# Designed miniproteins, single chains, part 76

Each design is a single chain, and the fold is of that chain. pLDDT is the mean over its residues in the fold that is shown.

## One batch from the design tools (miniprotein)

Design m2800
Fold by ESMFold2-Fast:
Structure m2800 (fold): chain A 84 residues (1-84)
Amino acid sequence: GLAVKFVATAIIIVIVVIILTVLLSVGLIAAVLYYTSPPNRQPPEWLKNLVPSYTMLIPTLLAIAVLLSLLAVILVIVLGRRLK
């Protein structure tokens, strides 16, 4: 039924948002550990591309957070429009 499809879609979206939030948190912890740990550690290429220097850490994380927030809002709007 329609209700089952709505609930399933909502659950999938919530799970995706949780996974993205966990990945972002792990990335943030890894970045902090890298820049506060001994200088012999090399960052992974994905982190080096996103955060080329310590001074870019905060603006990069803010940009990612804003993009995730916008994505969540768009998903809520799309779901709301499909239910009407």
Scores: mean pLDDT 65

Design m2801
Fold by ESMFold2-Fast:
Structure m2801 (fold): chain A 85 residues (1-85)
Amino acid sequence: EVENNVIATLAKAAAGDDEGAREYAKKVEEATGWPAEKIVEMAKRWIASLTPEQLAEAARYASTVVSPEVAAALAAALAARAAAL
C-alpha cells in the first residue's frame, strides 16, 4: 500500500504536519528503501510547487486509491492552502 502512504505523506506535508508526514514516509521507506526524511523534504517541495488546480487533481486521485481518512486529510489541506492563496 505504498500509494496510500505516499498520499498520506503529501497530505500531512501540505497541512504543515512534519511529524505526521514522517510517520507515513517511514512506511514508504520500508516498502521502497528511500529515506523517510528525503521523502518528506521532496513532498514539501512538491506540494509548494503545485497550483490549486493540480492539488484538486491530486485530491480526485486520492479518493479512488486511499482510505477515507487520508482522502479527508488531503481535502482539508487543499482547502487550507487555497484559502491562503
Scores: mean pLDDT 69

Design m2802
Fold by ESMFold2-Fast:
Structure m2802 (fold): chain A 73 residues (1-73)
Amino acid sequence: IEEIIKLLEEAKKAIEEGNIEKALELLRKAQELASSDPSLQTGISRARDLVEEGNLEEALEDIEGLIKRLKSM
């Protein structure tokens, strides 16, 4: 879980810096680590789709929500 949180925080930073390629790679790694949690995988997959679509504001909101959820576990 700690590694997934780190990857999501790094992905958020990459989006804020405009490094979309890095953000997508970090989200892909987080999704792979989340293989045992279908809900978390789905959330990360949705964030990846939003980044690919250029909907960066909504992607950041979704990533922040995932980080908050994981920190409360």
Scores: mean pLDDT 80

Design m2803
Fold by ESMFold2-Fast:
Structure m2803 (fold): chain A 77 residues (1-77)
Amino acid sequence: MAAELAEALERGAKAAEAAAEAFKKAGHEEAAEKALEAARLAREAARAARAGDLERALELAKRADELAKEAAELARK
C-alpha cells in the first residue's frame, strides 16, 4: 500500500514537471513555477509514504494537488 502510494505520487511529480516545462515554453512562467512546486511536494509526499508516514504523505499530496490546480488556472488566462 505505502509503496503503491509512493509510486503514484512519483508519477504525479513527473507529470507536474512535464506540465511546468510546457507552461514555461508557452510563456506561462508563474504557472510553471507553481507546477514545479507541486512536483516537489509530490516527491516529498512519496518520500513520507515510503517512510510509513501516511498522514504527512496525504497532507503533502493535497497541497501538491492544490498547487497543480492553481498552475492550470494561471495557464488558462
Scores: mean pLDDT 84

Design m2804
Fold by ESMFold2-Fast:
Structure m2804 (fold): chain A 53 residues (1-53)
Amino acid sequence: TDEALARAVELELAGDTEAAQKLAREALSGKSDDEAAEGVARVIQALNEALSK
């Protein structure tokens, strides 16, 4: 699940919005709101970490 969300973010950043949306929808379709929120928080944290370097 986390890997699928990370892949979706990579596709979005690469400009492949259609594939990113499809992967994100599939990854989140069977997950609780808590799991989805955790995934989003991890992505934001990773981006902030990278930008701080």
Scores: mean pLDDT 66

Design m2805
Fold by ESMFold2-Fast:
Structure m2805 (fold): chain A 59 residues (1-59)
Amino acid sequence: SLYDKGVKALNEGKYGEAIKLFEEYLKTAPATPENADKIFRALLDIHLIKKNYPDAVPK
């Protein structure tokens, strides 16, 4: 899944790729109770990457 690929990229230090994968997941993920935890964690991971690795984010 896109979420799992984003987590893998994050664990490999590919912060820009992780952001893009999480953003794509958020665009395609249905807003269901089953996806609520993954949606929340994707948003949190994007926020933390942008806060801790701002150079990975396009200006």
Scores: mean pLDDT 78

Design m2807
Fold by ESMFold2-Fast:
Structure m2807 (fold): chain A 100 residues (1-100)
Amino acid sequence: MSEADRLLQEGEEAFFNGDYEKAIELYEEAVKLDPDNARAWELLGRVYEHLGDFEKAAEAYKKAAEIYRKQGDFENAQSWLEKARELYRKAGKEEEAEKL
C-alpha cells in the first residue's frame, strides 16, 4: 500500500507537470504492485482520457468499477462503469459499451 501510494503521488506530480508518459509508467507500476487499488486505475484512466486514448481510459475505469463492486461500493462502481461506457462510445466501441 505505502509504495503504491508513493507511485500515485509521483504520478500525479508528473501529470500536473505535463509529463504524461512518466505519469502512465508510474501508475502502471502502481497497478502492478496493487491490482486491487481502484484509485490507481482511476488515475491511469484520467491520463489516457487527457491524451484522447478513450479506449484505454475506458478499460482503466472499467477495472476501477470492478474493484469497487468487489468491495461492495456499488455507487462508485456504477459511476465508473457509466464513465467507461461513455468513453467506449467516444472511441467508436459501441459493442464494448453495451456489454458494460
Scores: mean pLDDT 86

Design m2808
Fold by ESMFold2-Fast:
Structure m2808 (fold): chain A 61 residues (1-61)
Amino acid sequence: MKEFIAELIKKYASKETAEKVEKALEEGASANELLGILKEYASEEAQKKIAIAVQEYVEKS
């Protein structure tokens, strides 16, 4: 799950947001902490795309 969220952020968010997420993931951050970084640094469009993709992943799993 948290690796999937990190990959989505890399695809839809800025390079700076992606780098923050990668560092947090290496430090053992939870999925909720990664979503916190997304809310602070990513655009509303990126946040919506990632939220939809996460919801679809959860529904299929």
Scores: mean pLDDT 75

Design m2809
Fold by ESMFold2-Fast:
Structure m2809 (fold): chain A 61 residues (1-61)
Amino acid sequence: MEKTIEEIREVAESLEVPEESRPMVESAVGVIERAIREGRKISPEAARRALENVARHSREQ
């Protein structure tokens, strides 16, 4: 579980987003981390896609 959370944080840090959109990405990371800690099975790939979707949406606004 800890390794998956670290991977998710690394993905979030690598995303190129406007600074005003960083809080949205960080919020998404927090939701994913909480779900993993509560025992939900979230793959690194699924988490990465969710973060990429947030980043893409933020760039279009």
Scores: mean pLDDT 73

Design m2811
Fold by ESMFold2-Fast:
Structure m2811 (fold): chain A 55 residues (1-55)
Amino acid sequence: SRDEQALKTALKNNEELISKMEELEKAHGMSEDQRQFLESLRAAKKKLEEQLKKM
């Protein structure tokens, strides 16, 4: 379905951004704003995974 494809695309994009942020944290450290943003991305990932499990 279109909804399933949209969720999968959102999850993929979210996972790629989390990966990049985690690499930056390991290499250079992270500001409080950047850490807050990473935490929001991880929360969004969990919500997307839960929605996909219901489909």
Scores: mean pLDDT 83

Design m2812
Fold by ESMFold2-Fast:
Structure m2812 (fold): chain A 96 residues (1-96)
Amino acid sequence: LAEELRERLVRTLRARAELWRERSPEAAELYEEAARAAEEGDYERAKELVEEAARVEIETIRETEKDPSRRAALETGVELQEIGLIIDLDLIKELE
């Protein structure tokens, strides 16, 4: 169970990196580093990298999205994804 959840989390982090590759190479690299940390079982490092990636995503949205409604929706999406990834990391650590 824990291994299956970790594999799913790693795939989610890499998918997030791919999503952000063109828009923010910095955020994409942070998610790739988070995926590697999670694969190694370093969940504390993975959490730090996810938090940093989310911060970079928000910064990119604020710089590039001029529509206030779309900006608010995108920022909320980043914050919810960050919370979900952190919860998943904590859960996997508890199950191992």
Scores: mean pLDDT 85

Design m2813
Fold by ESMFold2-Fast:
Structure m2813 (fold): chain A 103 residues (1-103)
Amino acid sequence: MEELADKITKEYADKAANEGRKLIEQGASAEELREVARKYAMETAKKLLDAGFSDETASRVASRAYADALEKMAQAAKELGRTEIAEELSRDAQYVRDVLEGE
């Protein structure tokens, strides 16, 4: 089951990164990129629920997918010279990871 969750999170994080990159090229704000990451995190949760995972597991895995999407979009923003957006999204991703790994 963990391998299936990892495949789903990777697939949707990659989709978010691809959509996010196009939006960054069009001058998108950090908030617009967060909306893309939330959309794909919600789709990750729905796919896991449809696959029979618990609400708790789906929420936890979706939160990881959200952080992964933000981190990939931050990297894309950095590559495109949008440094302020890259730093904001990287901080958001780290905050989510700290909450998931922390006390």
Scores: mean pLDDT 82

Design m2814
Fold by ESMFold2-Fast:
Structure m2814 (fold): chain A 58 residues (1-58)
Amino acid sequence: MERTVTETLTGASEEEVLQKAQDLARRYADEGWEVEAAGIEISADGTSATLTLRVRER
């Protein structure tokens, strides 16, 4: 079954936001989901992002 997951991430810097995005994707993979596609839209100041994952059951 294919699902789209959208999360809003915030951090003090672009580096923190990207780290949170990587951690979230890794958690889905560790739980047995296949991540088919990922999109990330980072705000101009780097303090927020919208992460979109397409996940499929393995």
Scores: mean pLDDT 78

Design m2815
Fold by ESMFold2-Fast:
Structure m2815 (fold): chain A 89 residues (1-89)
Amino acid sequence: MTPREAAEFLAAASPEELERLREEAREALRWLEASDLPEEVKEAARRAVEAFLRAVEAAAAGDVEAAARALAEARRLAAEAERLQEAAA
């Protein structure tokens, strides 16, 4: 699934589905803050979740292009967090 396909899927989602995704993202952020992960891993992961939330808000507003860009950024940041975590192991 490309960032554009994911953005189009989010734009078609119900308000209830979008709120569920926001709740999951907020839970992920709380988990990250409580975790014992290195600070650089936590920061990269936090930025990835924040980029995902921007994508959800852009999709809710009907801005598919902004949502696609935010999803691409979230994916890049998530990959960075994984690399940093592997390097710390």
Scores: mean pLDDT 82

Design m2816
Fold by ESMFold2-Fast:
Structure m2816 (fold): chain A 60 residues (1-60)
Amino acid sequence: SELDEKLERIEEALKKEDYETAKELMQELRDELEKKNDYKSLKEASERVKKILEELEEEK
């Protein structure tokens, strides 16, 4: 899935603490999904990113 590939790239950037790249990738994904009016995938992506961030904070 194209969505899964983009989310994997965001997760990689977040794991490397490359927050600038992660923000750029998240903005690109959001813009793409909004252009397609795919609000279900936008919500899913937001929830998955939030979970990744929560898991990374809990491991510190």
Scores: mean pLDDT 77

Design m2817
Fold by ESMFold2-Fast:
Formats: C-alpha cells, sequence, structure tokens
Structure m2817 (fold): chain A 79 residues (1-79)
C-alpha cells in the first residue's frame, strides 16, 4: 500500500542519514573509506526513492533524504 511504502521509505531515510553521519565521524580517521560509505548510502537511498516515487515520500522522509544527500555530497567535496 502507499502508506506501507511511505513508512518503509521513512525508515530507509532515517537509516541513510545515520549511515552518512557515521561516515562523517569515520572521515576523521579514514576519509577514503568514509567517502565510499557515504556514496553507497546516498546511492542506495536514491535507488529507494526512485522505486517508491517522490509523491509517496512523506515530508519528513523527503527532508531526511535531502539531508542525507547533502551531507554525503559535502563529505565528498571535502575529500
Amino acid sequence: SDQEQAQQFLQLAQQGLQEVQEAVELSKVDPAEAVARARQARDELQAALDQVGPERASGEAYLLYSQTIALAKRLEREY
């Protein structure tokens, strides 16, 4: 259902943000591995959004998705 897809994407967006935040901490000791993990989390979350469609993402889920993508891109630009 649309509600189940929206809730699943919210959970994935929450997990993606956590993974990229952990990559930011990892960047202090291993920037190459941190960038690789951030890229993977970004790509996986983008693929999930493409499958669900932006119209089925809740406002909260889309905000978390946007924060995840922005943080991953910032980390990639710094290293």
Scores: mean pLDDT 86

Design m2818
Fold by ESMFold2-Fast:
Order: structure tokens, then C-alpha cells, then sequence
Structure m2818 (fold): chain A 95 residues (1-95)
């Protein structure tokens, strides 16, 4: 389905994903507020799956070991995009 309304929704999700990636860079540099925000997004069941997946990837790349328990919970997520992102983030953190 490719109506203009659906394109606008996709662009909104892309903006959220980019914001989450930016928070990942801040968390990697030691910004605790950015780290706390990423974990909050990760734990938010109302967040879009692609945004939750982006938060999982950002926490993994930032080396945030504090997220390991939350990421393990997301392996049980009904969304395959979230499950795969959590798995990859755990592989990065459990090195």
C-alpha cells in the first residue's frame, strides 16, 4: 500500500529512528540522559517496532551493558524486527 498518508507515516518513523541514532552517539560519549532515554524507548510497548529496534541497536553499539537485561526480555517480543535487533545488540554487549 503506497498512499500519500502511508508515506507520511514512514517518514515520521524515519525521523524517530534518526533521533534514536543521535541519542546512541550521545550515550556512547557518556551522556546519562541519552542512555536513560534509549532504555525508556526500548521498554515502551507503545513505541513503533522500528524505533524500538533502533534503540536496541544504538545501545548495543554504545556498549551499554546496563541494557542487557532489557534486551534479553525483548528476545520474547512478538515483533521479529525487535527480536533480531535485541539479538544483535546482545552479541555486541556480551563480547
Amino acid sequence: MHPLLERAKANSVEEQVRAVEGLGFLAKSGDKEALDELIRILEDPSAHPEVQAAAARALGKAGVKEAIDTLRRLLESPDPVVQEAARKALEELEK
Scores: mean pLDDT 76

Design m2821
Fold by ESMFold2-Fast:
Structure m2821 (fold): chain A 86 residues (1-86)
Amino acid sequence: MISRLVAKVSGLVVAAMVLADEGRLEEAKEYLLRAIEYAKRIAELMGDEEVVARLEELEERVKKAKTPEELRELAKEILRLTDEAT
């Protein structure tokens, strides 16, 4: 179960980075928010409340991001937190 959720997070983050590189910022944000949703499910299943709280902070930062560079940094952080929870 969890390995499938990790694969979903990774796939959504990769898609978001391609969209961000194309200048499609709103679509990239949608994909990162979906990735965070799956990452939060992993953290909840693992009982990692600290990672859940940090992912909720990242949700707000994704919504406020205005540049591809900001989205790339947020994408790296989503992947890092997903790895830490697993």
Scores: mean pLDDT 85

Design m2822
Fold by ESMFold2-Fast:
Structure m2822 (fold): chain A 92 residues (1-92)
Amino acid sequence: RDEALNAEMRKRRAAAVAAQAAAQAALEAGEPTTLVLDVSDKLSVTLHFDAGEITGVEITHSEDPEARELAERIVKLAEEEGIPVTVKTVEE
């Protein structure tokens, strides 16, 4: 049933696994690195790390109401932790 969605997720997962492995190695070395999390097709979160700590969060989301609501929730959590947040809305 979800053959097309499964193929898309597989391609994204392969790219994400490679990026995550590189980010994990940099984190263990204490080097500045970034990790991109594709939460959905309409929401992506980029985490910036330095010396193993989160130093910034970038959120890219579509004008979808659910994606926007989730983005606002992430902004609130990051702000409560004192982490700088940048939000970008993607036009369709």
Scores: mean pLDDT 71

Design m2823
Fold by ESMFold2-Fast:
Formats: sequence, C-alpha cells, structure tokens
Structure m2823 (fold): chain A 68 residues (1-68)
Amino acid sequence: SAAEEATLNENWLEMADYALRNAAKIPKAHLQAIIDQLQQLASQQTDPAVRAELQAKIAQLQAQLNAQ
C-alpha cells in the first residue's frame, strides 16, 4: 500500500542519515549496498519531492564512498 511504501521510504532515509554520519566507519561494500537500495527506491517513486530527497541522499553517500 501507499502507506507501507511511505513507511519504508522513511526507514531508508533514516538509514541514509545514519550512514552519512558514520560513513568513515562503514565498510565500502555496505555503503554501496545502501546506495544501490536507495537508487532502486528512487526509481520507483512517483512523488517528485520524495524522489528528490532520495536522490540528494544518494549523491551525499556516493561522495562519501568516493572519498574513501
């Protein structure tokens, strides 16, 4: 349902924020897995605002991964 999808998106955004705060301590493979899942979620979004928020988090995580 839309409500279940909204809850899942919120949980992934919270995980992304945790990953951003702790990027230096997270193994590259785990950061990549988080990025891959967020990219999949972003591709399924019909709400432009939610998609933009996910894409912003993906870009920040990708920058952290590339800095390692």
Scores: mean pLDDT 78

Design m2824
Fold by ESMFold2-Fast:
Structure m2824 (fold): chain A 59 residues (1-59)
Amino acid sequence: AKEYAEKVREESLKLGASPEQAQALGDSVEEAVKNSTDAEKARQAGIAAGKAIGNPVLV
């Protein structure tokens, strides 16, 4: 959970997201991974977050 959240935050910042946007994305990924009942669901949450950070101008 923590590793995915940190990676999402770092990648978001590299793509030009604000620190607030990066923190929000990381927090969302961490919660999704922690609350996942299956490893596959946790993986899907990470992939979804990765797709979101592909847009450098996330609102």
Scores: mean pLDDT 66

Design m2825
Fold by ESMFold2-Fast:
Structure m2825 (fold): chain A 83 residues (1-83)
Amino acid sequence: ANKLAEEAIRLAREGARLFKEGREKIKNAKTKEELLQGIGLVLRGIGLAWEAYIKVKKAEKQGADPKLIEEAKKLLREAGLKV
């Protein structure tokens, strides 16, 4: 249970990081190539966030520590998910 929640936190944190980096890169893009790189980071971040969300739901069902679930949900919100 807690290991699955910890994995979800790790994935959500990485997803949030990539999502933030991607959005900043899009905002500051001066070339089509920079824009595409930013879009790629955003999509990768969203993918990791969705994987983390699935793991959070499983961890919660398995009785993981509520504090770990709260941390994961906070990071998922930073990755742009409404959870």
Scores: mean pLDDT 84

Design m2826
Fold by ESMFold2-Fast:
Structure m2826 (fold): chain A 96 residues (1-96)
Amino acid sequence: MLTARAVGAVLLAMALQLEGRYDEAIEVLEEEIERLEKEGYKGVALLYKKLGEIYFEMGRYDKAIEYYKKALELAKDDKELVEKLKKKIEEAEKAK
């Protein structure tokens, strides 16, 4: 469901995240989300999920939950993604 460009942004953000370059990873994902939304694309659930994962690794659990909830709203029809997001929200709430 991701465009090739959106997939590229997720992969770059993952590489930056693995290097501990969290601020740069966040910037890459935020830029891609803004670009897709300007182009009228509303199916950015996987980008919001990845943004939440990065905030979780940073220990910013409130921000992680916020972005997981945004992803959940967009992913209502994707049962597998909904289950993964609910579990991630529970894990972040327990980590507070």
Scores: mean pLDDT 80

Design m2827
Fold by ESMFold2-Fast:
Structure m2827 (fold): chain A 77 residues (1-77)
Amino acid sequence: MVSDEEIKKAVVIIGLAVLLVTSKDPEVQKLLREALTALENGDYEKALKYVEEAIKKSTDPDDIRLLERVKELIKEI
């Protein structure tokens, strides 16, 4: 069975992938790709920093809400 940590990681990956499809800002897209790469490498601290930078660069309230949720989930891994 998948662990709770693996489920949280999967939810974070899905959330970031949705944001990559919905975001039209190339700078935000770059930060989200870097966050996904950091997660693949198990570097949760680096992934968190990229998500925080994406929040600062985002102007869409829906994207910001999803990014904040992703940030909270990364902290719990």
Scores: mean pLDDT 81

Design m2829
Fold by ESMFold2-Fast:
Structure m2829 (fold): chain A 59 residues (1-59)
Amino acid sequence: TEAGAEKAARKALELGNNDVGAAMAGAGAARGEPEKAAEMAEAASGSSGEAAREGAEAG
C-alpha cells in the first residue's frame, strides 16, 4: 500500500539506507506480512529488511 511504501521509505532514510526502493518493494509485495517483507528486502539489498518490515506493518 502507499502508506506502507511511505513508511518503508522514511525508515530507510532514518537508517541512512540508500536502498529506499528495495525497502518499498519489500513492503509493497508483502503488505501485512512484515517478516516476508524483511526477507525480500534483505535478499535485494542486504540492508533494507527493518525498513521493509515497518512498511509492511503500516500497510
Scores: mean pLDDT 74

Design m2830
Fold by ESMFold2-Fast:
Structure m2830 (fold): chain A 103 residues (1-103)
Amino acid sequence: MNKIQAELYNDLGNGLFGQGRYDKAIEYYKKAIELDPDNVRAWYNLGRVYFAQGRYDKAIEAYKKAIELNPDNVRAWLNLSRVLRQQGRYDEAAAYEEKARKL
């Protein structure tokens, strides 16, 4: 799909996220993913904005997708672990931290 347009939407989402405009940032990250479903950056950033909103289940789904697409994304493993800790899912969080540590 159109990777250049997807990166533009991802960058617009980043600007909105930086402004605290979380719902609008989510809209643009989703537009990036619609154009390029393999855009690791958009999936990772979607996870970050959901986490910032306290939408932990959605953050977990987005981070898992980023990891599926790029297993070497240490930050996605660590952020997934962080979200799991916020939900009290400590054993799962520890497993993802061990994965990140071995990368």
Scores: mean pLDDT 88

Design m2831
Fold by ESMFold2-Fast:
Structure m2831 (fold): chain A 104 residues (1-104)
Amino acid sequence: MENRKKAEEYIKKIKELLESENVDFDELQRLMIEAIRNATDELIPEIIEVLDKALDKLTPEQAREFLVAVQREAEREGRWDILLHTGVRLLKLAVDEVIERRKK
């Protein structure tokens, strides 16, 4: 389908952006939302993979904002695998923040 080629192009751009030392957060979020909007079922595992790689490059505050935006788009597009994955990642982020606050 036409959407598959668009999603593949957005995923490629995300991978290229993640190779830089200074990741443009606004561009990363925009590209991820567009990838989800154009995603086919076959591309869902690759989208989840680049989502996880993106989270490793973001601050906790940016990661939370990113995950919330991605979760909203996944829900809108009916991408339940992405929705579930973002929910699990948000929970982990919340747990990590509680642990860090108790340590200090």
Scores: mean pLDDT 81

Design m2832
Fold by ESMFold2-Fast:
Structure m2832 (fold): chain A 64 residues (1-64)
Amino acid sequence: PKRELSEEEKEKLEKAMEKVEELVAKSSEEAQELYRKVQELQKALEEGKLEKAKELAEELRKLE
């Protein structure tokens, strides 16, 4: 075939993509959000921004 995917192949790709998106979203998004918040908290503490550090700590607590 010349770049034409069968209907069956298209369905399989869509199914695989949905499953990968679900796994990536659950694993990667959660991990990255936690990591990003931890970095922001560390930076706030390093800069002596206690108010912001408290805000970030509350957000991290919600993600637990």
Scores: mean pLDDT 67

Design m2833
Fold by ESMFold2-Fast:
Structure m2833 (fold): chain A 72 residues (1-72)
Amino acid sequence: MLPELPESFSLESKAAILETSIDLLKVAKEVEEKLTDKSNPEQVAALEKEIKTVEEAIEELKKRLEEIKEQL
């Protein structure tokens, strides 16, 4: 679940926080892919599940970012 952004922050600050969060999740995804032993089916299955969760989180953040950008 996405954390609630402070209402007192400007739309520009909220957009910057969401953009940074998306970038951090993309980096985390790349690191997990590099650390996974591709010869181990259990690790590959766990990676695919984690990637799906991260991609869903990125999509929710992108949706929120688009809503804020439409107000800028």
Scores: mean pLDDT 77

Design m2834
Fold by ESMFold2-Fast:
Structure m2834 (fold): chain A 120 residues (1-120)
Amino acid sequence: MANVTESGGGTVPAGGSRTLTGKATGEGLTGFSWFREAPGKGSEFVASITASGKVGVAPRVAGRATPSADLSKSTAYLHLRDLQPEDTATYYVGASQKDGTSGAAGAMGAGGPGTQLTVV
């Protein structure tokens, strides 16, 4: 399983931008998925990117969230623009990798502790 460490959070003014970073360890990474949790709310999907370059973005953040990755560095990025108070959450990244069984679908690795983003 891949381990991930998220960074890049902090306090940002409304209308500002921020790039969050997730560094993964592990082999055979096939993609990254970003999620967020706000106080009193469940986890929600934000954006994803695969090793093949396939991108997914949640409708709530469409046009404001851009996932990217540098697979040679096992690093995922999430660029957020036009931040709103509703974007205040702890952000997590999960890394997908090939199963320990040859050729099986990638398994989502354990997420890190997250990075807190506060929009004021």
Scores: mean pLDDT 74

Design m2835
Fold by ESMFold2-Fast:
Structure m2835 (fold): chain A 77 residues (1-77)
Amino acid sequence: GMIPVTEEMANRVAERLKKELGVPDELAEEIRQILLDAKNVFEAINKVVELLKKHGYPDELIGKAVRIIREVAREEL
């Protein structure tokens, strides 16, 4: 939980969610803001999971979104 979310990480996550999972632009922007507002990557993941569940996304897609966030976080380290 010690890894901060950077603007570059948030932008890369939003673009990958749109490109790989077909997330709409407006939802990708909400996710980008959640990532920037989060204290760390783990808090960001929890908030994004809650948002996607509220929008009725299936668990399989939510799991893919979490994987994208984790992959981007590793690449920025």
Scores: mean pLDDT 83

